Designed miniproteins, single chains. Designs and how they scored, part 47

Each design is a single chain, and the fold is of that chain. pLDDT is the mean over its residues in the fold that is shown.

## One batch from the design tools (miniprotein)

Design m1612
Fold by ESMFold2-Fast:
Structure m1612 (fold): chain A 60 residues (1-60)
Amino acid sequence: SLEEQKELVERIKKKIDSLPEDTPGSEILKAIRDEVLNSDAPLTPELVEELKKLIEKYAP
């Protein structure tokens, strides 16, 4: 559902915010991947775009 997608995005943001400021992009990518793999949220085009934005912002 849309709520599940929002919850996943918020969980990812919270996890990234909890990491040290100098965390390498590879570890940020792992954090994003782990949250997605442990989530039951459907991978819609909208969710994929939100995940891409998170990756571009935090792990370019």
Scores: mean pLDDT 77

Design m1613
Fold by ESMFold2-Fast:
Formats: C-alpha cells, sequence, structure tokens
Structure m1613 (fold): chain A 64 residues (1-64)
C-alpha cells in the first residue's frame, strides 16, 4: 500500500543520510519494515522499490 511504501522511502532516506550515501541496503530497509509488523515478502518488495526510487532520483540529479 502507498502508506507502507512512503514509510519504506523514509527509512531508505534516513539510512542513506546516516551513511552519507544513497547506496542503501535493501535488506536493512526490509528489516526495519518487518519491525513495524510488515510481512517479510511485502517488506522486501517495498524495500527494493524504495531503494530503486532513491537511487533513480539521485541519478537524475547527477546526470541533469
Amino acid sequence: DRALFDSALNIAGALGAEKGTTEVDVEEVAERLEARGVSPGTARRLARRAVAELQAAVARETEG
């Protein structure tokens, strides 16, 4: 759902800021979603999408 995806994006962004990079581990994002009660399959699917979205946004800024 969109609310869970927005949560995944926020987690990915926070982890990226903590590491000083936008290269965020999908498994780490998924683990944080699972801690919120999201099922493992859904958590991993949302984490992959959120990390890809974050990386795509950075790529657009760098290449533009």
Scores: mean pLDDT 75

Design m1614
Fold by ESMFold2-Fast:
Structure m1614 (fold): chain A 63 residues (1-63)
Amino acid sequence: SLAQQAYDAGYALGKAGVAPEQAAQAVADQVGTELAGRLDTESLLAASTQAYQAALKGAQEAS
């Protein structure tokens, strides 16, 4: 699912030391580019939020 992909990508970026805001933006940009605006706004926002939360968790578990 999109949510799972966003979580996995955000977690990996957070674990690698990328700031949560930057990880969320990177995932949102990648999803937006690949789907070329085919996602509704709610799905895009949910994916960005998921990546942010996953990046926080990844950073916490990496330290």
Scores: mean pLDDT 75

Design m1615
Fold by ESMFold2-Fast:
Structure m1615 (fold): chain A 99 residues (1-99)
Amino acid sequence: HMETYTAEAEVEVKEGEKAEVTFRLPRPLQDGDTIGVRVENEKGELLATATGTVKNGRIHTVSRGKAKVTLEAVSPHELRVTIEGKKGKYKVTVTVTRS
């Protein structure tokens, strides 16, 4: 049985800076959980994606596209998403899947 949680947030990347957003999860992250990330601009155009896999309390992230996405488990219930890219406003969508 697959369990899926989805959340979204808006972030602003300032010139020369990273943007960070922390998502509060309804359930603690466990080894084997998969995290998908979509990063869209203000026009709804897809700029970047990332896939994370939780292993030994760490998230192994693969990021693709025009922005660099990094995932970190700040706590079992808190997922930090860091966006590095061009200055602008972005929509970040996170999907956490448990098999």
Scores: mean pLDDT 84

Design m1616
Fold by ESMFold2-Fast:
Structure m1616 (fold): chain A 97 residues (1-97)
Amino acid sequence: EALSDEEIEKLVKEAKEEIKKLSEEERKIVAEALRELAEAVDDEEKMGKIVAEAVEKAPEAAGAIVTAGKAIYDAALRSKEEAVELARELLEFAEEL
């Protein structure tokens, strides 16, 4: 099976800490990637492409993007609905900073 609930929660916490370190412009790129990931939880290849493109646009945000993407991917292996909610949680966090 995918990562446990505790492991996913740890990745979410790590992603939030990385997002806090980013500039406003980098956070906007992360937010756009999270929005796209929420719509792509059914498509593993598309999720990978979204993560890769976001990292290319904001290399300094790679830690936040990759960690968030992994949490959403592993949540999607368990429940697509949980993955969408997780992506929305991270998106809201990035936009509220």
Scores: mean pLDDT 83

Design m1617
Fold by ESMFold2-Fast:
Structure m1617 (fold): chain A 100 residues (1-100)
Amino acid sequence: MDEEILEMAVRIENASDSELPKVIDEIIERFREMLPSLTPKQQELVLKFIKELERLKKEGASREDVLRELFKFAKDLNSKPSTITAIGIILAAVSFERSR
């Protein structure tokens, strides 16, 4: 799951504001596909994260907001320190971009 989380972080980083809703849908679908292979505890965390992503999409959230939720999710999953650090770096980079 660490590799999938990192791939998702990079996909969010490279998304334009207009592409972000589609990217969120792609992330949700990928997590749904992974559900049968996960432990019950991991499934609960993934379903909670999917609900947060659906909320962010409806609210027209920014890339920074989506990456921040992904960062929290990675910590809740007890992901590798390298994975958490990489998401943190991407989040910092997006936060410093001229978004308007």
Scores: mean pLDDT 82

Design m1618
Fold by ESMFold2-Fast:
Structure m1618 (fold): chain A 63 residues (1-63)
Amino acid sequence: SEEEERQRLIREIVRLVGKLSEIPELQPKLHELQLEMNQRPLTLDDLREVVERLRELLKEAEL
């Protein structure tokens, strides 16, 4: 169950990163977030926070 949730969150992160990668203005912020997340092991709560932060970036860029 936890592995299934982790895989679901990772797929959502990949999807959101894909969308944000098409927006040149957000590339620096996206890169900073990726570097920050690579500095520590990610818990399920960390993955949920990453999804939320990515959704906020997308909302700022698109609506």
Scores: mean pLDDT 79

Design m1619
Fold by ESMFold2-Fast:
Structure m1619 (fold): chain A 91 residues (1-91)
Amino acid sequence: SSMDREKFEEKVKEVDELYRKVADKVAEKKDELPPEVREKIEKLLKEIQELISQLEEPYKNEDYEKALEILDEIEKKLKEIEKILKEFEES
């Protein structure tokens, strides 16, 4: 429905904003992070990219419930990266 599409578009804006913040922080801090931490972040970013690709089919089919589920998974992975970065952030 149009209401479900509006909810989806709003969630996309929220997740996109979070993605930009996380990506900027990763780029800034990447060289300061231990290799193991970088590998964890790279794995999460790869999973996020795979989930973004999975959004195309539900969106095209107007399956906004499925699309919102995928966006929620992307958001959770972005928050996990943010948590990892905060744990290793120096002043």
Scores: mean pLDDT 84

Design m1620
Fold by ESMFold2-Fast:
Structure m1620 (fold): chain A 101 residues (1-101)
Amino acid sequence: MKKSTVTLTFRVTTPTGQTFTLTLTFDLVEEGGKYLVVSVEFAAGPGLVAFSATSDRSMTLAEFIAGLLAVLEDMGFEVELLSLEASDEGALAAALRGINR
């Protein structure tokens, strides 16, 4: 299986107007033209929280990103993409599909 990585950095604005940076680092495997999430690291900063989670590959990268952004927006957070880094063009395209849902 092909291994890939994606790092996304967002500026997040709370409903009260406070801002923080959210960085997501994904470890991915490519199976059948899909990029499946193996693990994700969450870092909210500066210095707020860091969290890691492993996945059973039940979710594509695009589905994960779209779902996370939907939850944040439902909570009243405003989310702006600051940077996107991907190890390959397929992983980049998958991340962009999740963002542009």
Scores: mean pLDDT 79

Design m1621
Fold by ESMFold2-Fast:
Structure m1621 (fold): chain A 66 residues (1-66)
Amino acid sequence: MISEEQLKDAIEFLRKLSKEEVEKLIDYYAPDLTEEEKQRLIDLYENGEYEKAAKEFLKAVEKRLK
């Protein structure tokens, strides 16, 4: 379960990153994402939907760690 604190930290972290840094972050922590799933996260980030982007990213990381 994604905690409110994890979500807040992820949102603040993503807001500080460039697009290139977000792409590298996805490749490092969620390399198992399809190109379509990765592009969706990038699109959410570029549209300023940081909460949705953070939720999708944390969900991908959680799935990989299990």
Scores: mean pLDDT 76

Design m1622
Fold by ESMFold2-Fast:
Structure m1622 (fold): chain A 84 residues (1-84)
Amino acid sequence: MSEEEQQLFDSVDTNGDGKISKEELKKFLDQAFSSEGPLSDEEIEAILKKFDKNGDGVLDFEEFVALLDDVALRLAKEELEERS
């Protein structure tokens, strides 16, 4: 477990309850993708749904780490930007 992942999770998890809400995820991704422009609430929901295994509308630390890995891969490859 890296300190970067923990730091990011802690920064995004403003409530400190160990879950990332849709709003917290939006803030994180909006800042991370500032150059690409702000993400809409609908886009955040789509991302959340993709990684939300439980369907409870929030991301667990494990799910958040999976998202971070996928985001890093997307930034490096950018091929996922293709319309689907």
Scores: mean pLDDT 68

Design m1623
Fold by ESMFold2-Fast:
Structure m1623 (fold): chain A 83 residues (1-83)
Amino acid sequence: LKEEVERLIKEAEELKQKADELYNSGKITKEQYARIKLLVDRAITLAEKALEAYESGNVEKAKQLIDEARRDIEEAKRLLEEA
């Protein structure tokens, strides 16, 4: 799980960097940029909470939070692919 959390956080950070690049080059709108940033920031928070839940012994909650983080990352990816 820790490796999965680290992977999700890294992926979210990479998507945020790509969104910064595309916004600064004028390839995505301010609205698209704000949405992507919201999704990746939320994914990072959810992934961190998943690790905390896992460390406290709540494996079911940790898996649920990972699934939520993954959905946010996939939505951010879709928005970037449409740019």
Scores: mean pLDDT 84

Design m1624
Fold by ESMFold2-Fast:
Structure m1624 (fold): chain A 70 residues (1-70)
Amino acid sequence: SMEAEELKERIKRVSRRLIELVEKKFHNQEMVEILQDKTETMIKAIEEGKLEEAKSGLEWLEELLEEIER
């Protein structure tokens, strides 16, 4: 599905940016691991057809990214 592939790419892009910023600003390995686990869970949800769960997770990641980039 094009929607599923677009959602995966958005999740990967936002997650990579978040992890980069967390590493640079906070040096918090626990937070990096949490973000990696969250990303993996969201990708798995998409593969299982649970697009709404993945969308909710992406929204959370995007809100966190906006807060950190302020």
Scores: mean pLDDT 84

Design m1625
Fold by ESMFold2-Fast:
Structure m1625 (fold): chain A 80 residues (1-80)
Amino acid sequence: MRAEWIEKVREEVEKLVEEAEEASREETLEILKRLIQLGNEAILRNEYELAGEIAERINEIVKKKGISGEEVQEIGDEVR
């Protein structure tokens, strides 16, 4: 069901955010890649509220870890 999928995605996002706090730079980039994939899947499913929540989490990690917008864009292009 749609609701069960949303709940599972939210749980995965929270786990990835926690992992990112202690992660190395390379591990953080892999975590961001997974979050971007989940955000893209949410958009494809027309779950725009969930996609927005994921985007906010990505922005928080990017700011905390000092990742450049260019690096984020490169990851986004890789997951297309």
Scores: mean pLDDT 80

Design m1626
Fold by ESMFold2-Fast:
Structure m1626 (fold): chain A 60 residues (1-60)
Amino acid sequence: NEEKLKESIDLAAIHMKENNLAITEENIKEAAESYGVSLETATKIAKEAAEKNNVKVVKS
């Protein structure tokens, strides 16, 4: 469910920004699996959310 994943990642990115944390590749993989979305699509959504919220995507 791509739309639900996008909502979840947007909220997570805001939380990461407020706590001075980065989004990890492991977080993206776990979210992709939980929402039944491909890792490629989840990574794209996560990178867009991270850029929008000025948060880094890093290897876990």
Scores: mean pLDDT 80

Design m1627
Fold by ESMFold2-Fast:
Structure m1627 (fold): chain A 100 residues (1-100)
Amino acid sequence: SPKEKVIELIRRTGELVLEFYKFAKVEKEDIELVERLNKELLEKMEKMSAEEAAQVGLEYVDWAIEKLEELSEKYNVPEEVKEKYLAELEALRKEIEALG
């Protein structure tokens, strides 16, 4: 279903964010917080309509892009790595937008 596809894209977005946090060597407490927030978001999305899930999903990807830019500066992540993660998040955003 369109809703199941949105949830899968958001699961992939959350996995990508966690991969970036681990690469950047963000503090364990902040990594664990993001893991909890990702789980809670996916559980909430299962109770949403497909349209609501897509809207919330876009907001989540936009948050992820902003956080990736912020953390790239804070942790001195190489520009090449930052650009690769941003490109993957932008691709996920476009796929979610096409479903809403």
Scores: mean pLDDT 88

Design m1628
Fold by ESMFold2-Fast:
Structure m1628 (fold): chain A 86 residues (1-86)
Amino acid sequence: MSAADLFIQGIIAFNQKNYASAIANFSAALALDPASANAVTALYALGLAYKQLNLSASAVAQFKKALALNPANTKAKALLAAVQAA
């Protein structure tokens, strides 16, 4: 299975509210291709999945990784601020 296939399976799982499966698929996609065009989006989605499971420290870590790769990611900035304020 390609990194792109795993990323798509992660999106499907997330939309089904199967956050544990989403985390597994996004993590596997990032492990296969950490420099892919989808890497920032995968890290952001991984952070959202952790947030839904109330794993705030893990969510913050993923959003910080997304911002390290793309500091202009306004969605990751806004959500990191929201999670840290709560």
Scores: mean pLDDT 79

Design m1629
Fold by ESMFold2-Fast:
Structure m1629 (fold): chain A 98 residues (1-98)
Amino acid sequence: MSKEEQINSVVETLRSLGVSEEVLERIRERLSKLSNEEVIEVDALMAMILMAIALGDEETAARAARRLGEALGLDEEDTEELVRAAVEATRRRKEERE
């Protein structure tokens, strides 16, 4: 129950950042196989991404997104999509402050 809610929260957050449905399906599959300790790490990385986006810190958002891809065991192409989504969300956040 709690793990399913956490998985849904992560997937919906990444969808809101512009990650494709194909990559989100692979992320959901990977998350379902993680241990409780690995889920805590993913949650921490998601918090880092969201904080970096809120602060307009593209460098930190990109680094946290890359680490998330590594923690999920994603390939380089899927990891780079996470990085692009986080960076684009950070840029949109900066524009919203005008």
Scores: mean pLDDT 82

Design m1630
Fold by ESMFold2-Fast:
Structure m1630 (fold): chain A 98 residues (1-98)
Amino acid sequence: MLTEEQEKKIREAFVEAAKDDPRIRELIEKGYFPAALLYARGDEEGAELVREMQELWDAGKTDEEIEEFAKRKAEELGNPELVERAYRMVKAWRERQA
């Protein structure tokens, strides 16, 4: 398992490599590195979930509201593992913004 510092460096390298993609560049400019990383990896579904949750945070939504959004999306998509991974990424990103 990679250290948090090693994971951050790998994430930043993938984001930098994909910065010529206008979509990824926009996410980087907003500070939505987790969503940008998932797009760079070709995980568009995970990237959209992470982006939506990051936008909810920027809109001033509470932890509880974002958790409820994640729960609802898990039920709608029938893929709880995908939504749980996205929520975990947003939670880690949010803790670094505080």
Scores: mean pLDDT 74

Design m1631
Fold by ESMFold2-Fast:
Structure m1631 (fold): chain A 82 residues (1-82)
Amino acid sequence: MEELRRVLEEAVEELARLAEEEGLDGEEARRLAREYLEKLLASEDLLLRARFLRGLAEELEERNPELAERLRRHAERLEAEA
């Protein structure tokens, strides 16, 4: 759990930087991304969480391949437990 939360925190920061590079409010993007991820983590639907993590990994692959790989590994673990 702690490692997954840490990975998601890093993903929130990458999304905030992407928003800032596109001229959006990075702080608002960070807040919205964090709220969305917290709600997702509160869900007991392991497959839904895994799907989201895979999608996030694909979006971040070009920008941060190491973070994308960590997100995919967590998605694979959730799928195995579902």
Scores: mean pLDDT 76

Design m1632
Fold by ESMFold2-Fast:
Structure m1632 (fold): chain A 62 residues (1-62)
Amino acid sequence: SKEAGKLLIEGARKLAREYNSEEKAEEIENVARYTVETQDVSVEAVEEGLKSFEELLKEGKT
């Protein structure tokens, strides 16, 4: 679960940077950190979380 948590945080940072959203990068990273601290994160949860973050970033750019 620690490995999955790191992947979620790192993936969120990469996605936010790819979509040129510096402010959202901090927001998304903070949400990912909060999720890792308060919940047990599985590998499947990482994939779902990153998809959700990517959809939010796409909507903000459209």
Scores: mean pLDDT 72

Design m1633
Fold by ESMFold2-Fast:
Order: C-alpha cells, then sequence, then structure tokens
Structure m1633 (fold): chain A 91 residues (1-91)
C-alpha cells in the first residue's frame, strides 16, 4: 500500500515535469511525437514507447491527436501496474 502509493506519486511528479517541459504555453496538452521524444530521451525501449502511444490513442477523447496530462499519467500508471502484476504473479 505505502510502496504503491509512493510509486504512483513519483509517476505523477514525473508526468508533471514532462508536461512542464513540453507545454511551455500552459495548454495542458502534448502530442504523441512529443511523448515519444521524452520517453526516448529517458531510455525507454521501442516496445515501451509503442505501449504508451497505444494508451494515448485509446484515451484520445477528442480525436485531435493530442493528450492531456491526465491521459499521459493514466498511460504511465497502466505500464507500472502491468509490471507490478507480473511481479506479483511470480511471487
Amino acid sequence: AEAERRAEEEIREDVRLIMKGLDIDKDGVVTDEEIREVLEEGGASEEEIEAVLAEFRAMDVNGDGVVTEEELLAAALARWRARQAEAAALA
């Protein structure tokens, strides 16, 4: 519980920093290409980048090819939860 909450808060802070770096105009949105660049700079694998972009496209309510901070956070949390579920299955 505590470790899960701490990881979620850390992911939220990372997403906020990413948004602050990409969204200079304070629009609260980023494009899929900007997400790809940030993840690539962070050393994410191509498969991880594709998974995040798939989540982004699934959550793109407006169909404009942009993602909000909430959508980016949800994608990052989904990826983290998938890793936790895999670890739990091996425990």
Scores: mean pLDDT 67

Design m1634
Fold by ESMFold2-Fast:
Structure m1634 (fold): chain A 87 residues (1-87)
Amino acid sequence: SSSEEEERKKLEQRLVSLEIAANLLIIGVSFDLKLEGREDLAEQLNKRLKNKDWEGVLKLVEGYDPETAEAIKELLKEIEELKEKLK
């Protein structure tokens, strides 16, 4: 095994971890929306998440919780940077 293969595996593991982190933040927003009686928005958010519509997810979250949207944007930026490194 080469050092490059080990580095690639670590980047792949980090990518999975970041995707899980982004997904958990979005699920948290979905629960908050349901608690506030905004079930339609929660359903739309979950549908966008399932379709990996990250732009749609961010637009919805930004309208409800701008601080969490900013955290998700940072995670998505790191995910895209890692995907580019893994090409």
Scores: mean pLDDT 86

Design m1635
Fold by ESMFold2-Fast:
Structure m1635 (fold): chain A 96 residues (1-96)
Amino acid sequence: SVEQFEQEKEIIKEILDESVNPLVILNNLLDLGLISVEEKNQLLAFLEETGDLNNFKVALLAKVLTTLPIDEILQKVENDPDFRKNILLLAEGTLA
């Protein structure tokens, strides 16, 4: 729907905003039903273990923009530079 598309755009903007706290973004995704509690915990563990905020943000974008399982998203974000590039291009295309 138009309302779901506008909501998706606002979340993508928040993920890309360097001033927004990653925990706030995770809580917003949970409140919108875009992630489960289990997926939130996996994303937090990923950020804690890697310290890589950029890869973390790409994982959040992939969760919003794709239907891929969280385990596959996290594996691709760590190991596949083409996956990271394609997710960022998809996010930019959604905001255009």
Scores: mean pLDDT 84

Design m1636
Fold by ESMFold2-Fast:
Structure m1636 (fold): chain A 86 residues (1-86)
Amino acid sequence: MTEEEEKEIAREGLRRAVERWEAGEKPSEELRERYRRLAEEAAETGDREAMIEAVALRALLLGHELEKEKGLSREEILELFEKMVE
């Protein structure tokens, strides 16, 4: 995988995370399990879609952790994601 491909995967993943956050998706044990499985699949297969989705779920989960543990507002977390993508 090239550096440019890695950047595209990260950018697309972060866009999906922002979209899901704006849709009001909540953290759940099922979401964490899905992330774990996708991360394992991405590592084993190198599948681009699995990598993108794993990044998206990780970013979404991190956003919820930042809200809970650091007291960041949803708006501050969305701005952070937008800044990382653009």
Scores: mean pLDDT 76

Design m1637
Fold by ESMFold2-Fast:
Structure m1637 (fold): chain A 55 residues (1-55)
Amino acid sequence: EEETRKRIEEKLKEIEEESKSLPPKEQELVREQIESFKAMIDSIDKIIKKVEEKK
């Protein structure tokens, strides 16, 4: 649900901030992975919204 989505987004934000202490090359890899996860979350959110709108 929305609460779980928000918690995941907050965790991704935290990971991004912590990754700033890593070497620049590692930071780029983490950044790309975070963007991939955000895209997956967006897809899941769209599915959830469709289900919720039906009710």
Scores: mean pLDDT 74

Design m1638
Fold by ESMFold2-Fast:
Structure m1638 (fold): chain A 75 residues (1-75)
Amino acid sequence: MDEKELEAEVLEALARMYYALGEKLEKQGDLKGAAESYRKAIKLLEEADKIYPSEEIKELLEEAKAKLKEVEEKL
């Protein structure tokens, strides 16, 4: 594993944490907090995709974008 692969994995792990936080906040009715968490996940996934692209990152990015759109439409 090279530095780029490791960096992408760390960014993906952080993005997954923010995605999970977004889902939790959404369930609690904190739509503003959920939107902010999904935006952070998207930014991290976009950075990971630039460094070391993968289908997994791209799929997660699309999921995060869809969640953000749903939440923003309710704000």
Scores: mean pLDDT 86

Design m1639
Fold by ESMFold2-Fast:
Order: C-alpha cells, then sequence, then structure tokens
Structure m1639 (fold): chain A 74 residues (1-74)
C-alpha cells in the first residue's frame, strides 16, 4: 500500500492531469501551451515518485500516460 506521502504526491500528479484537461477545453494555442506545462509538471512529479517509491507501479503508469499525452500535443 502507498504511504500518506506517496498518496499526496499521486494526488498532485492527478491534479496536474485534470488541469491539463481543463486547459484543452479552450481549444486554442494558449490552452494547448497551458496543458503542456501541466503535463510536464505531472511528468516531473511522476519521475520523483519513481525515485522515492521504486516499488510502486502507480508512478510508472502515470509516467507512461503523461509521456504519451505530451507526445500527442507536441
Amino acid sequence: SLSKEAIELEIEVALHVMAAAVALLENDEEGRAAALEHLREGRRLAERGIELYPESEIFRQDLEALEAAIAELE
């Protein structure tokens, strides 16, 4: 099971993913740029999660999803 600290980090990753989704609702260049910033921050946090909690699969799954989303927007 995840520690409280790992759960808090996962919530922060999830909040950035949600913020990116909201930014994309603008359907313009500004929304795309904001979404990319949020996804890149989410990726940084997921990478940190892997470093701190190497046995946790959740951060690896987050990283894979975030990298795919970033590639689609770039």
Scores: mean pLDDT 87

Design m1640
Fold by ESMFold2-Fast:
Order: structure tokens, then sequence, then C-alpha cells
Structure m1640 (fold): chain A 89 residues (1-89)
């Protein structure tokens, strides 16, 4: 089952800065279940929106760790880690 996620990633860079956002989703065993790369720009609030779809491998409840790395053209790197619980029917 595909679960759409919208991630708001804080980036320590001026608005309008081009950013590459890499999203890695891991299961409770540390296995990578999704990897996405999104190119965007820092908004006026200092965030980048990264839409990501996660495919769950089996029915049931899944404890996931989402690691988001935002890299700016000037070499700044910001990393955010989120823990999510998703349920597939």
Amino acid sequence: MVQPLGLEVPVDAPPGTPVRVTVTVRDANGNVVSTSVVDGTVDEEGHVLAPVDVTLPAPGTHDLTVTVTATTVDGRVDTTVLKLTLTSP
C-alpha cells in the first residue's frame, strides 16, 4: 500500500536557495523501504516541501524512521529524523 507523506524540512539558508532533499525511509529493522530525491527551493519561512510516497511491504503496523537530508548549493547540510507509525490494511 502506498502512503503519501508531505514533509516540511527546515533549512538554514536564505529563501530562494536551491536545495536537494534526500528522503530515506527505514523499517524497524533498519532496512531501507523507500528513497526519494526532490529538488526544490527554500520558501520564505525557511522550509522546503518534500512530497514522498512510501510503499509498505506487508499488511499491519510499521514503525518507520524517516531521515531527511537537505543539501544547499553552498554546501550547507541539514538533517532531520522523524519516527512514524503507519498501518496498512
Scores: mean pLDDT 74

Design m1641
Fold by ESMFold2-Fast:
Structure m1641 (fold): chain A 73 residues (1-73)
Amino acid sequence: MAEEEALLAELREAVEAGDVARTAELAARLEALTIEVAEEYSKDLPEEEKEEIIAQARAHAEGLRAAAIAAAR
């Protein structure tokens, strides 16, 4: 949670500064963290539910990355 909040704050600063390279780096790190958290959250769930949660987390993170990079440009 704290790491995600810190990454989101840094991502916002990079986007506001128009730093596309930094935005891409931070967005990729946030995507990896989001998937990791989803995997940890779903580890004891049935496989079908686990796959759904991870898929949703990945889609959300991919959308955020694309939007952040576009906003920084």
Scores: mean pLDDT 79

Design m1642
Fold by ESMFold2-Fast:
Structure m1642 (fold): chain A 90 residues (1-90)
Amino acid sequence: MELLFEAEIELALGRIYMAVGDLLASKGEYEEAVEAYRKAIELYERAIELAEKAAEEGDERAKELKEEAEKNKEEAERKLKEAEEKAKKA
């Protein structure tokens, strides 16, 4: 229960940094967006690790949280790649 709750917090923080990255990218601040997306990826990785440990203890909800965190990490990695490309050309 505690591991799942901590994973939920890390996932939520990752989403906040993802939103910050999106806002910065919308303003053309691609270098800053890259930093925000990297932070989101780190937070999603923590959420995945915590959810994986909770899932090993038999919590089925932890498997769903892990899948959600993995999906969000993939989205953040795509956005990071796009922001890095734009930062190089700016």
Scores: mean pLDDT 86

Design m1643
Fold by ESMFold2-Fast:
Structure m1643 (fold): chain A 84 residues (1-84)
Amino acid sequence: DLLRQIQERLRLLEEAERRARVLYRNKDTEGLLRVGLELARRLEDEDFVKKLEEMRKSGSSISEVYDFLTEWIRRRREEIRKLL
């Protein structure tokens, strides 16, 4: 069951990264924030939620949101893969 849980988390990260690329191309900053917040809540990462909410309140650029989200996904994926 642990392996199945790891595979499911990796699937969620890959799906979020794919969705983020489309939203970034379409210059949809609110879409990017929604995808990030949905992912952060599913993975129960409160610090990630707080950072995304701060970025929304501060009016962060689409590039700042995209770079933050993709870097966070990359690091989280690396951490999870180390468990395999």
Scores: mean pLDDT 84

Design m1644
Fold by ESMFold2-Fast:
Structure m1644 (fold): chain A 94 residues (1-94)
Amino acid sequence: DIEKIKKLAEEAIKEGDYAVALSLALYLYGLGDKETALKLLEEVAKKAPPELSEIAKKAIEGIKNPSDVDKIQEAVIELYEKYPEEVEKANKLI
């Protein structure tokens, strides 16, 4: 349910759990909801600490520009390597 995942991501942002919000936004992108994913990623890029903000910006660039699509995979890998517990938490919410 895309609406449920969106609400979970918005709640994660509200709680300061930006890595969980990033993971959920990327999952929504995978489901084909590019508009919601971009909105959530842009909010994370604005509010999160620099490291997570940069991962979000990389994902945004890859989603908006087809020639930069590899940046989406790079963002996913970096998120998993640096925040594996938060990625697992996001996966359990879905």
Scores: mean pLDDT 87

Design m1645
Fold by ESMFold2-Fast:
Structure m1645 (fold): chain A 115 residues (1-115)
Amino acid sequence: MLELSPEELEALRLFFLYEHARDNKLPATRTLSDEELERILEGAELLYRISLLPPEAMAQLEAAVRPPVEEAVAAGIFLGLTPEQEARLQAHLEALARARAAESGADGVLAALDR
């Protein structure tokens, strides 16, 4: 049911590799390019869109990205961000979190009714 393009799979792989390194406080083995940061932002947006689908879609996504993430982790690939790149990613994730809250919250209904 969930079909990911190679570009979408790579975006998600980079995002999960970043999260894995950050959550485990691992030392960065390389820094990200601006193009790779844009891919991580694309991966975060794709993850948000899939989170609005039935839970089966999220399970299929996790199953698809887990092997390439585990292979990269086994190879010692840990992605580091500059403070500026981390600020951009954090701002983007906060914007996505606010969008999710609006979709699921009563406040979104009241805002849509305009008064």
Scores: mean pLDDT 69

Design m1646
Fold by ESMFold2-Fast:
Structure m1646 (fold): chain A 67 residues (1-67)
Amino acid sequence: MLQQSIQQIQQSIQQLQQRRDDYYKRYQALKANPSQEDDRQRALAEYQGYQRGIQEGQRVLQRLQQL
């Protein structure tokens, strides 16, 4: 059972990492267009949101691995 929980969290972290990277790419692309500053800031906010989710998932994963 513990191994299944670890795998599920790892898969969730991987999905969050992909979405984080997609928003970071969007943020970088929008950086070249000053007229799209609001869209760029929104992409950065999404990136930061996913980054926090990844950190929380990694914290839970470490605790489970120490059991």
Scores: mean pLDDT 81

